# Ledger of designs, part 46: designed miniproteins, single chains, continued (5)

Each design is a single chain, and the fold is of that chain. pLDDT is the mean over its residues in the fold that is shown.

## One batch from the design tools (miniprotein)

Design m17575
Fold by ESMFold2-Fast:
Structure m17575 (fold): chain A 96 residues (1-96)
Amino acid sequence: MYKVTAVLPTDEPGLIEMAVRAAIQNGAVKIVVRSKSEEAARKAEEIGKENGVEITAEVGADPAVVEGYFENKEKAERAAKAIQRLTGAEVTIEEV
């Protein structure tokens, strides 16, 4: 399994939502969101329920981080590129 870690430039709820949706669209099986924004955390969990993806949200983290988990490297690489393009996040990929 592969983990994509996206460190977002801001804690804006809309930016976190874009990262989460990009991860889901590229085949994330699990997502962890860390943000100071309670609103962003709540919305991420709601998006997860709507899309059948497990999303865990942690409030109080700085900087804002979205971690997506993917079955294979190809999906992880596509997700990383999409998130970076859409949000300007610093993105890393690791095998887990």
Scores: mean pLDDT 83

Design m17576
Fold by ESMFold2-Fast:
Structure m17576 (fold): chain A 73 residues (1-73)
Amino acid sequence: MPLDLSDQEVEDSIRGGRELAELASTGNPTSYAAARIMAVSLLYDADVSSRPEASKRLREAAEETLEKLRKAE
């Protein structure tokens, strides 16, 4: 019963994460909060996904977001 995303949903999530990671680099509180929420969501989706390729892509996107977020601090 885990959430399995379609290929389109995976790509949309990755794109969203990358956009939020870029915004987080500006240090804006709203962008920071949004990026953090997105990173947590991507990690959750990666962990519960039964699809290894999707899981890998989601995890990499989450790691990019978290790295940008850490730099924004």
Scores: mean pLDDT 72

Design m17577
Fold by ESMFold2-Fast:
Structure m17577 (fold): chain A 76 residues (1-76)
Amino acid sequence: DEVAALRAKADQYEAEADSLIKEGNELYKKYIEARKTDPQLAEEYKKKADEVDSKAGELNTEAFRYRAQADALEAA
């Protein structure tokens, strides 16, 4: 079932994105704590959080694309 396969891929990409979002939240917490005592370390955590959030966004975009393909196939 092509539709089921596409939806499974979308679910997988969303699960990966969710994991990265949680990682980004932890990095952002480290940024908030570090900025009080070590501004340079804080900037490193913020940069890593931004990179992880960007990657999560890319995975969510792919998930949306796979869902749109599945919806189009069901409509046919």
Scores: mean pLDDT 87

Design m17578
Fold by ESMFold2-Fast:
Structure m17578 (fold): chain A 70 residues (1-70)
Amino acid sequence: LSDEQKKQLRELIEKEPEKTVSEIAKELGISQSSAAAWVSEGTGLPKSTARRMTGKELLEHEKERLREVL
């Protein structure tokens, strides 16, 4: 994914937290597989799990992960 596509995904995840990563990727015309791969790399979760995560679940996972590292 390009840096611009990653930025668009992050913005829509925050604006539409009820939508899954796959649904947001489809709205942006981004490959659902590529979006799931990017989320998988960022979260450490399998691509199948990343693809099904909602924006809200992704944001909560990022908060919990940051808390564990800090």
Scores: mean pLDDT 74

Design m17579
Fold by ESMFold2-Fast:
Structure m17579 (fold): chain A 116 residues (1-116)
Amino acid sequence: PKPPSADEVLAAASQAPQSMKDLLRRDFPELARVAARASPADEETLLNAFVALEVLGSSVPQEVLDRLLAVLVEAARRAPPSDAELDAILDVLRNVLDVPQAFVDRLRAAMDAIRA
């Protein structure tokens, strides 16, 4: 069967109970700070992408990662993270949520461009 689209994955993740989203905020306070800087729509996309990563891991569609990158970049344009805060976010994404190193490298480069 055809793998689900990013829209289908994010729509399914949006149906996750509020308690799961609250647990993600509690366990990943750096991500909670990023979510607080995003617009309501971007915050929802961030949380839905994190739910998708937690559930699907390496099976998450690349387009979900691309949307996550876009939302994190937009949040950083509103309030640029400190170096320590960015390092903490990248550590969680790489070592806890197991996003590919290429994603971490792309996000770091995008954040460096915003700060320049």
Scores: mean pLDDT 74

Design m17580
Fold by ESMFold2-Fast:
Structure m17580 (fold): chain A 120 residues (1-120)
Amino acid sequence: SLREVVRELLELMKEAARAYLNGDKEKTIELLRKAVDLLREAFGDDPEVQKAVEEIEKLIKEMEQSTDDDEFRELLLKAFRIMAEAVLKYAEKHLTPEERREIAEEVQKAYDEILDLLES
């Protein structure tokens, strides 16, 4: 179900944020790659989602090469924003108004939790 996939994607994003806060950059990248793979598999039929996946993959490569913690964090936040926006745009195009509202509420809540974690 799309709702279950969105929930799994949001949990992977939160786990990536927690790994970053624990200083585990390798695990952060691993979890982010899993999130991107899930996004591609579930929503990759949409061309805008495909573009989002390509942008996030580029950010992950930059994160892997980064030696600056501030740069790594900025790239991570940008990746999360692109993922959240891709899910919301997919829901707007392909889902019913009710399903769209439910997805938007779950995505917004998870994104706010991630921002609180990374800005605390």
Scores: mean pLDDT 87

Design m17581
Fold by ESMFold2-Fast:
Structure m17581 (fold): chain A 96 residues (1-96)
Amino acid sequence: EISPLDYLRQQLSTLSIDQVRQIIQNVKNDVANAYNDGKISKSEYDKLSSAFDSALSLSDKQQMIDTVLSAISSLSKKAQNIVITSMALSIERIKS
């Protein structure tokens, strides 16, 4: 049995770097909407936005994945669930 974060790591690792970039951009937009809807704190939003921008500046796919998942793992359970759900849905859309 694998954790949700381990599941995301496995799925993202099967995708191209361009597909991973697209997923990060989609999740960044979903996180902005969640913040505007009052579902995540300003502190959590700032942390995620900084991590996503840092990840998108990287040229190495595995470092991008590690940067994003590390940021998610440090959030409250509520914020983690929002981001994990957003990322899982974006992965499904790219794989369809």
Scores: mean pLDDT 87

Design m17582
Fold by ESMFold2-Fast:
Structure m17582 (fold): chain A 77 residues (1-77)
Amino acid sequence: SLSPALQKFIEEHKETLKKMEDELLKIGEDLRAGKISKEEALKKSAKIYRELSKLAEPYDPELAEELKKRAEELEKL
């Protein structure tokens, strides 16, 4: 279930979150089409997850930590 803090995060950052989602979808599309390498896709995705973590930190520190961990895992691949 979505927490009240997470609901507030989504509402206050709705446009930014939509843009980040669209960017992640585009990375996936470009990778499938052979327009970018796997390494470039992972690097671009990691940057988005790091920015998302930073935005989430004031609302949900646990979610922010998970997003940062995801970015670090992508950077190690």
Scores: mean pLDDT 86

Design m17583
Fold by ESMFold2-Fast:
Structure m17583 (fold): chain A 92 residues (1-92)
Amino acid sequence: KELLEEAIKKLKELLEKLKKTTDQKEIEKILEEVRKILMELLKHEEDLDFQLALIGHILRTIGLLLDNPSQEEAIEFIEEIIEFLEEKLKKS
């Protein structure tokens, strides 16, 4: 629970930073931090279904980084991850 709550908090902070920048390098840096947060959650997760979902989100983050993501795409993606993690927290 504590690790998941901390991840949600960090993602919300990254989302606020993302809303304030249009610089491609800063957007990519924020998405790389999102990837690191998801990797840390994956490392400590024991539920196979949640592990597979986290892997999917990690792969999507890598895909976005390779395709020079827009601010809008990055915002939408981080909002989807936050919602996904908040749903997991409610069921825990």
Scores: mean pLDDT 84

Design m17584
Fold by ESMFold2-Fast:
Structure m17584 (fold): chain A 86 residues (1-86)
Amino acid sequence: ELTEKEQQLEFKARTAVLYITSQLPHLSEKEREKAIEITVDYFEELSKELSSEAQELVLETIEEIARKFAPKEVAEKLIERLRKVA
């Protein structure tokens, strides 16, 4: 079971990634690369405060959002980088 703090952090991560991912189709290639970097850095910092269970739930949420809203190539690059820092 996730703690209240972990649930709040997961919700914040979901909201931030949903916003960034929704913008990806409208960004230039350079802006997309920067958005991926920002997302990876954010997750890396956030993961230090999360249990392994909470980290996996955040990753699954990010992957779901990216696969639905981002171009496939961008989604796969983001997912690969996130999995490497987890």
Scores: mean pLDDT 72

Design m17585
Fold by ESMFold2-Fast:
Structure m17585 (fold): chain A 58 residues (1-58)
Amino acid sequence: MQSLKERIERLKKLVEEGAPLEELAEFMADIYYDEYPGQFSKEELKEKFLERLKEAEA
């Protein structure tokens, strides 16, 4: 099982490589879902992160 720190480092690399916002949102949703299971669905988390990323780009 990968540590939270390792997953965050992968996310940073994806950002540096210019990955699409949709891929970033999905990766962030996967991290949050594993850390806080049962609070939100993976699909809801992906949508929420995608919205935040779009707002940050504006």
Scores: mean pLDDT 76

Design m17586
Fold by ESMFold2-Fast:
Structure m17586 (fold): chain A 86 residues (1-86)
Amino acid sequence: SKLEEYARRASEEVRRLLREAGRNPEKAKEYFERALRIIKEAHEYISKEGGGTSVEEQLEVSRQSAEDILKVGEVADELIERRRRE
């Protein structure tokens, strides 16, 4: 479905950004913010297109992904701060 395809592509891009954040600590916050924007755009697309079955599931997945990204961002921010102390 269009919603599933969009969610899948958004998830793949978010995964790429998180992986890149791990490799480039200086830009980790920027990558996390970009990932959050992708999740927000996914919510907007689902809300706008919202056709039938699985919309509820897609919204829940997007919400959970946003929460997970926020937690990962906080952990990465702490790691960057710790590394800077060295």
Scores: mean pLDDT 65

Design m17587
Fold by ESMFold2-Fast:
Structure m17587 (fold): chain A 95 residues (1-95)
Amino acid sequence: SEKLKEAKKYAIEKLREAIEIAQRFEGQPGVEEAIALLEETIKEIEKAETAEEIIEILRRAKERVEALDVPTALKNRVLSLIDEAIKKIEELMAA
């Protein structure tokens, strides 16, 4: 569906933005793991068949990021982007 395509595009764009931010912290503890986790999350979203599945994938990614030992500034920005993606997809599905 068109709504599913839009949800995927938006989620992937926000996760790519998170990866770009993480790359600025290259060489710091946990950053390589954070980038790998975000890249795996993008692959899971590409395979998602429903908007609800995308939201669940993003919520699981949020839990995994919260568990990472990465710089606080990076963690906060990545979590904010994931939260923004979840909120916008929920709003898009409600419309």
Scores: mean pLDDT 88

Design m17588
Fold by ESMFold2-Fast:
Structure m17588 (fold): chain A 61 residues (1-61)
Amino acid sequence: DEIKEKVAKNPNLTVAALDVEPLSSLKEPIEAAGGTYIPVSSKEGVEDLLRIGAADVGLTL
């Protein structure tokens, strides 16, 4: 799918998302393609990850 293809082209891709369905279902394809999935429980967690410079965070809430 699109996420798997994107991670294959960008193996350093980091994805931060709320750890709830359906976004939690993205963990498996992202990790299987060699990317990193970071579950966050709040919007502040996402903002902190973006501030740290996870430049290729493709999915945020």
Scores: mean pLDDT 58

Design m17589
Fold by ESMFold2-Fast:
Structure m17589 (fold): chain A 92 residues (1-92)
Amino acid sequence: KAEEYKKLGEEKFKQGDYIGAIGYYDKAIKEAFKEGASPEKIKEILENATKAIKKAAAQLRKEASSSLSPEEVAELAEKHLKGLAEKLAKAV
């Protein structure tokens, strides 16, 4: 259920598990559409997911000497998540 996944995402975010939080927020958005949740509720979950993506990117920067910047990774992930939410909204 969307609310359950949202709470699990918030719990993971609070624990510093930002990657785990992103996974739960993705599930929350998908379930929210199945439940007929309001666009405002879906936007709230997406904004929480965006915050988690930014935090995960910051952690990855500390660990990596990768050629991809954490900001680029976060932007790509955010764009994909937002695109999915918009596509599902139009399918309703």
Scores: mean pLDDT 71

Design m17590
Fold by ESMFold2-Fast:
Structure m17590 (fold): chain A 83 residues (1-83)
Amino acid sequence: MEELLEKAKRYLEQGNVEEAIELAKKIDTPEGKRLLALAYYRQGKFEEAAKVLKEIRDEAMKDPEIQALLKTLPDEVKEEVLK
């Protein structure tokens, strides 16, 4: 699990967003879901990113990077995460 998370992070850093999404989907942890949400956001898939962040809402609200990202999302999408 942890090794898979590190591999997904490397793909995202390299700009291989699709590969990062495929690996992150296999990681059933808050960190994996956080990475999946960031990858969806980079692809402009804001609704998908919001759905994933909603699943880890408590963890996401404590994360300064995710909070900064939420400020850039459309208001309707932000509502889905914050409900």
Scores: mean pLDDT 77

Design m17591
Fold by ESMFold2-Fast:
Structure m17591 (fold): chain A 68 residues (1-68)
Amino acid sequence: SLGDREDVLERLREERSKNPLVLSEEELEYLLSQAPSEELRELIREYPTVSEEEREAIREEIEREKAE
């Protein structure tokens, strides 16, 4: 789990050097910490490379699972 976060952060750093519109490390780390299920964590790990519409869907799923 923690190792997965480090891998995602390293990937994010690389992507930010090329695409400054991707999520910040802080934002990605926050979302990973808020995800209650493994399915959401897997979706969040792909977050920097998904469309804005897909990012909205991921946020909605996080909010729904947190409410439960």
Scores: mean pLDDT 62

Design m17592
Fold by ESMFold2-Fast:
Structure m17592 (fold): chain A 83 residues (1-83)
Amino acid sequence: MSDSQIQQLINDNQSLIQKLKKKLQDLKSKGELTPEQEKLLQQAIDSLQNGITALQNGDLRSASRSSSRATSYLIELIGLELD
């Protein structure tokens, strides 16, 4: 993968982390966030941050795994909201 492609993936992950952090702050300010929802959202943020670290180290496999974990946590969180 080119350095330009790696930088784009880092930028995309950073943007997503900022959106998730804002969502976490908004939910906390409303006092409606369950401990389970907070853990899932934090785990998604942590997984994305691990993905950025992997991308910076050129470890595309670990970056892909971190992205998959983040997606799984977000799907689980959405499931709690819809059911």
Scores: mean pLDDT 79

Design m17593
Fold by ESMFold2-Fast:
Structure m17593 (fold): chain A 82 residues (1-82)
Amino acid sequence: MKKIKIEIFYDKDNPESILTLSAIENFIKMNNLDYDIKIYDVKENPELAKKYNITKVPTVIINGKIYTGLDEALKALEELTK
């Protein structure tokens, strides 16, 4: 299987962002996935957030596709494990 590329745009002060980081880590561990993960704080990386048109946190990019929020990100990861 090709390595799954994951980029997470989050805000440390946003509870859903923190939950999303934990949920993605647990999902990867449970499914023994080969992955590359990068985590970006939108306040520390405003130019990257602007480049990807990040309007909401958390936003997760999986293999170049954008998913907004925890539920959409987990659903996308589930599809990749089928």
Scores: mean pLDDT 80

Design m17594
Fold by ESMFold2-Fast:
Structure m17594 (fold): chain A 85 residues (1-85)
Amino acid sequence: SEEERQRQLEEIRKGVEDLVEALREALEKGDKVEARAYLEGLYYALENSTDEELKREIEEKMREVGKMDPELAEEVERLLEELKK
């Protein structure tokens, strides 16, 4: 149902926001390994989503966190290119 679909999309959006916040906290602590793990979590959400608008939202969030750190920026571009293959 449409209502069921909307609730499912909202739960995924909450998970994405939680991952972005956790990634920001990891970067504030200088924990690059943990930050990369959360980025992989965002990639997993993106890869497994079938909703085109949600995919664009997750991609935007990944690019946004990539702008916080040059090393993550390279990793973000690598992961997004992998999706095009």
Scores: mean pLDDT 82

Design m17595
Fold by ESMFold2-Fast:
Structure m17595 (fold): chain A 65 residues (1-65)
Amino acid sequence: LEQEVEERKRRIMEEARRKSDELGKKADNLAKTDPEKAHSYYIKSVAVEMLALAEIVDLDLELER
């Protein structure tokens, strides 16, 4: 069912955005006291969103089949 795929995509994006936002806030809090750790969290926040996008692409490919 396409509805199941769309619900899964929405859940993936919402979860990724929440996790990315939390990691971004951690990075912002650390930016002045521990910039190296802050950079690590910024990279992790981007990675979380990129992984979510890749998962959505996989779902789109399965839907086209």
Scores: mean pLDDT 80

Design m17596
Fold by ESMFold2-Fast:
Structure m17596 (fold): chain A 67 residues (1-67)
Amino acid sequence: HMSLEEIKARMKELIEKNDVEGALKLFEEAKTDPKAFEVMAAIVAKNKDHPVAQKLAEEIKKYLEEK
């Protein structure tokens, strides 16, 4: 459903607006698509100083550890 370009655009907006709730919703969508998840994780790693990216990094780590 979601293109990689759409994920990049949505991530940029969420980080700029500091929208943690929106970021968590996008994370749930990304779990259903391995490529979407990979792109999100890469963006999070590059933006680790932003609160939204920090929260997503915690959720990504938790998700991977629970597998």
Scores: mean pLDDT 80

Design m17597
Fold by ESMFold2-Fast:
Structure m17597 (fold): chain A 66 residues (1-66)
Amino acid sequence: NIEKVVEIFRSLPESAKLTFAKYALEQAPKEKREEIFEAIKPLLSEEDQKELEEYLKKVLEQPEST
C-alpha cells in the first residue's frame, strides 16, 4: 500500500528517510519500485532524491542477485 509508505516517510526524521526509502524499494516487487519512488521523491531532499535514484537504477538494472 503506497499510501502507508508515504505516511511513514512523512513521519521519519530526515536522517532516516533515505535509509527507509532504499529498504522500501529493495523489498518491493520490480513493478512497484517506480511507483514507490515517484510517491516518495517529493518528500525527500534534493540530495536524497539523487542518491535514491542512483540506488533505484542499480537495484532495477541488477535483478536481485545476492
Scores: mean pLDDT 74

Design m17598
Fold by ESMFold2-Fast:
Structure m17598 (fold): chain A 61 residues (1-61)
Amino acid sequence: LPSEEQARRGAEQAAALGRAGDLGGAYASGWMLGKDLGGNPEEAARAAQAGDAEAALRAAK
């Protein structure tokens, strides 16, 4: 499992893609974060598309 610092960076990068309008990239990055951390990949992906890094990180755990 990545460290909490690495997980936070991953969530911010996924959310940054969502804020930039790359909805496919945000979905894929958020989904993988959720899978890697053992949380909810679908919810993490949707939060990333919405540009919400904190919500993506919470869903991914």
Scores: mean pLDDT 85

Design m17599
Fold by ESMFold2-Fast:
Structure m17599 (fold): chain A 59 residues (1-59)
Amino acid sequence: DEVVVEKVGDNSIDDQAAFSEEVARLARELGAEATVSVENLPDGKARYRAVLRRREVLL
């Protein structure tokens, strides 16, 4: 199963870094791989999206 995280923020280095840090933290906690994408929006905004897929499920 996949977990999707989306955030709309400023198209800025600070917002990109904050999103990347949160995604990296979640990926470490879940033992997952993250694929991050960014969509530029017209007013200097960006939509940040990450798809996390777990590498292993502990049963």
Scores: mean pLDDT 77

Design m17600
Fold by ESMFold2-Fast:
Structure m17600 (fold): chain A 117 residues (1-117)
Amino acid sequence: SMEELRKLLEEAMELEEEAIKIYEQAIKSKDLKEMQELFKKALEIEKKARELYLQAYEVATDPEHKQLLEEIITLEGQAILLYEKGIQSKDIEEMQHLAQQALKIEEEARKLLESLQ
């Protein structure tokens, strides 16, 4: 139903806003270990948000909503891969650049999400 879809999307958006705030905090950190722990925490939250978007896709009945959700899920998957690569980095500058690229992808996904609201 539309109500079930909206609830899933609202829960996913809340989790993504939480993860973005943590990533922004991590990028400002000058301690590699602190950055890695914050990125791991944000990544787990974003994986949960992506799972909610996958559930939203299954309950969506409008073909236009399904297409937008497919695009959002793809972008979120790309951002997750960049964050996972960043966590494996031993270089703060590389980690910051990867996180900035992922945040740009998240901003693109958010614009698509606005079309569903």
Scores: mean pLDDT 83

Design m17601
Fold by ESMFold2-Fast:
Structure m17601 (fold): chain A 60 residues (1-60)
Amino acid sequence: MEAEQKEKQIKAFVLSYKTIEKLLGRQSAIDAANAAIAILKRTDPEFADQLEKALKEELA
């Protein structure tokens, strides 16, 4: 299903964020995540919104 691929990508995105946070620090991870979301908003705004929501949930 299309939803399975989106879910996998969201999990990979959060994992990448966690990896950057551990290696380079929280601010670097936030900056990288926001840059990726900004790029995605131009091609897939719905998916970008899902990633932004996942990031906010992770930061809480």
Scores: mean pLDDT 78

Design m17602
Fold by ESMFold2-Fast:
Structure m17602 (fold): chain A 64 residues (1-64)
Amino acid sequence: MDLKTLALRAVDILYERGLISREQARELKRMIEEGASLAQVRERLIALGVPQSDITAALREALE
């Protein structure tokens, strides 16, 4: 799995868990499609108030 696919899948998992809104998920996916790094996506998620533990769990699940 490439890093872009991993990031997109992690965003979907966070949305399905109710940790981000649909609009936040849409904006994060746009950032990823436009070339944002995993670090930039992580920083945005932290700024939105998503716990670091939930970000890590979503990335782990996305690797499946």
Scores: mean pLDDT 83

Design m17603
Fold by ESMFold2-Fast:
Structure m17603 (fold): chain A 70 residues (1-70)
Amino acid sequence: TPEEKRKELDEKIEKMRVEGDKQIEENTARLKAEGVSEEEIERQVKIDREAFDGLIEIYRVTGELGIERE
């Protein structure tokens, strides 16, 4: 049903957020271990978060349109 599809979309988006945060945290820990500067790490984290937010927004908009039209 459309309601089940919406729930699946919401759950997928939530998982993407959690996974993205986890990956950023793991990458940050790795960069710190490699001796990368805190300033460089902060810039990379910001870029990664903005990229993930953009992808999530695209998935949300396109998924919602698909559910509403069909």
Scores: mean pLDDT 80

Design m17604
Fold by ESMFold2-Fast:
Parts: sequence; structure tokens; C-alpha cells
Structure m17604 (fold): chain A 94 residues (1-94)
Amino acid sequence: ELDVLADRLERLAPGAEKFVKEITGDEELAKKVRDTLRKAAQALRDGDFETAASYLEELAKIYEELYEKTGNPVFKRDAENYRKLAEEYRALAA
């Protein structure tokens, strides 16, 4: 399951960058989303659940802000998903 989630986050990274850039026009924010997804994936592969949780929490915050700015429900759903994952991996790190 852990490798499957890491693979999914890594695979989603370029698509997330493209989507954020197309919706917002913010290339720096789009790259930050991509890089944070890749860092979360790497932390999961390394078994560093505390670091993974921190990056997932950062993704949740970014997507919450994107939802506030755009009203696009995809951002709200993704924010909720990343926040839930962050909580799960933070609990696992304890």
C-alpha cells in the first residue's frame, strides 16, 4: 500500500502542476505543488512518515487556498484527502 501511494503521488505530480498552472496561471505555485508531491512520495518510500505527513499537510493547505480562490470543488476534495492522509501518517509516526 505504501509503495502504491508513493507511486500514485509521483505519477500525479506533473498532472497536478499542469492543472494548477492552467486554472491559476501561477507557474511558481504549480511547481511547488509538483515538488511537494514528489517530496511526499520520497518520504513515504524512505519510511519517514513524519516528513511525509508534513508535506501532505502542506499540500492540503495549498489546495484549501486554491479552493478559496477558484471555488473549484476538485481542490476542496483533494485538500480533504491530503489532510486525512497527513493525519494517518502522523499517527503512524508516533
Scores: mean pLDDT 86

Design m17605
Fold by ESMFold2-Fast:
Structure m17605 (fold): chain A 67 residues (1-67)
Amino acid sequence: GPLTEAEVERILASAEEVMATGDRTLLLVARHELEEALAIARKQGNEAMAARLERKLADVDAALAAL
């Protein structure tokens, strides 16, 4: 189904909590969830939502690189 604002808010909040833990396994799970959400946002043509997800994905990738 379509990606909702509530789902994106949950995904973004979860990624922030996971980044605070420094847990590689949780960061990889968050990265996967962000990639899936980004693919859906792009298919929906929601550029604003895609940009928010891309930024958080970059933050998670930076956190993984710092481990």
Scores: mean pLDDT 87

Design m17606
Fold by ESMFold2-Fast:
Structure m17606 (fold): chain A 91 residues (1-91)
Amino acid sequence: MEPSDEAYRKVAEVELEINEEMIKERERTGLLPTLDENDAWAKEFEEKLREKYAPKLSPEERLVWERIQAGDLETLTKVQEKMLELEKEKK
């Protein structure tokens, strides 16, 4: 079963929220001294945010998220397109 456009849109909304949270936290804490520390921090914080948002997703929406995590470029492209649409709708 292919996920609906609404499921892609919902995952896109969550990805935008995660991106905004990561940007705000990075602005609050600043950059760490090394690239490895910054990469480790980003992965850990993103994982924490994904755990926070995952229970709010339907099984269909979670399937979209799992495909992105598995490196499905087609699914990632569709979600990114929905993210751009949502950003345009805001202004």
Scores: mean pLDDT 76

Design m17607
Fold by ESMFold2-Fast:
Formats: structure tokens, sequence, C-alpha cells
Structure m17607 (fold): chain A 65 residues (1-65)
């Protein structure tokens, strides 16, 4: 069903966010240059923000079913 497909997509994006958060924490911990660390944080924040917006769009579609 469309509901099951949307729920599956939401869970996939959530997993992608979890994986990105784990990777971001590891890379930020390894980065010794404060300016590069700040740019790296901004980069990850932008991607995660985009994925969170995607989840909200999928949730809206789910609510409209």
Amino acid sequence: SMKEELEKQIEQVKKEIDDLNSRARAELAAETDPERRARLQDHYNSIIDYLNKKIEELKKKLEEL
C-alpha cells in the first residue's frame, strides 16, 4: 500500500540521518583544525536539514492518505 511505502521511505531517510550523524561525530572528532571543523559541521548540518525536510514532506503525504 502507499501508506506502507511512505512509512518505509521515512524509515530509510531516518536511517540515513542516523548514519550521517554517526559519521559527522567521528569526522568532527578527528578534525584538529577549528576552521575546517566548522565548515565540516556546516556541511553536515545542511545535509541533515535537507533530509529532515524530506521526512516532513513524506509525513505530510502520509497524513493526506
Scores: mean pLDDT 88

Design m17608
Fold by ESMFold2-Fast:
Structure m17608 (fold): chain A 111 residues (1-111)
Amino acid sequence: MEEERRRREKGRVLREVFETAAEAAYLAARGDDEGARRLLAETARRLGLPEVAERILAEPDVDEAILTLIVATLRQLGLEPAAEEARRRAAAVGGAGGALGVLAEVAEELL
């Protein structure tokens, strides 16, 4: 029961971060970089990561801000291999798309 509860809770957090990251990417694509960073920072604060929220607001590149939120969330949940894979995929494709893919894959496994 406790393991299932923890797994469901992790899955819910990852789904929230995925939805937030996707919305932030959409806002940035429309030229609303400030709105994108604000949305990411509010999600980081809600997850208990105020230091990550400050880093996001200071990051001029929205793709890097999205990557920062995804990596920090995966690390907070104890998913370090997934955090490193998210960084690797982001570096390979030059944007947050690869990191979003890792987040979706991990969330699906935990739901």
Scores: mean pLDDT 80

Design m17609
Fold by ESMFold2-Fast:
Structure m17609 (fold): chain A 92 residues (1-92)
Amino acid sequence: SEEEKKKEEIEKRFQQIDEQMLETIDKNGDGVVSAEELRAYYEESLGVTPKDEQLENLIRLADKDGDGVLSLEEFRALLDLSPEQIRAAVNA
């Protein structure tokens, strides 16, 4: 069915996005996104330097295990947040 084809295309796109996110952000190759790497990502993408408190708030929103770093899954969850939720976290 067309639904089965859509599922396969969605899975392929998610795998490609995961690899691109890791290569772009994980400069250390450790498979996690640190606060420093997240800062660099926002500087390159938005041209702004987040404050330490803003980065801590963003990590806290996505960091389910409280280790102070983001797994690929947690970073993806952060990107899935609405623009309003991201704005609230950055400006808190």
Scores: mean pLDDT 63

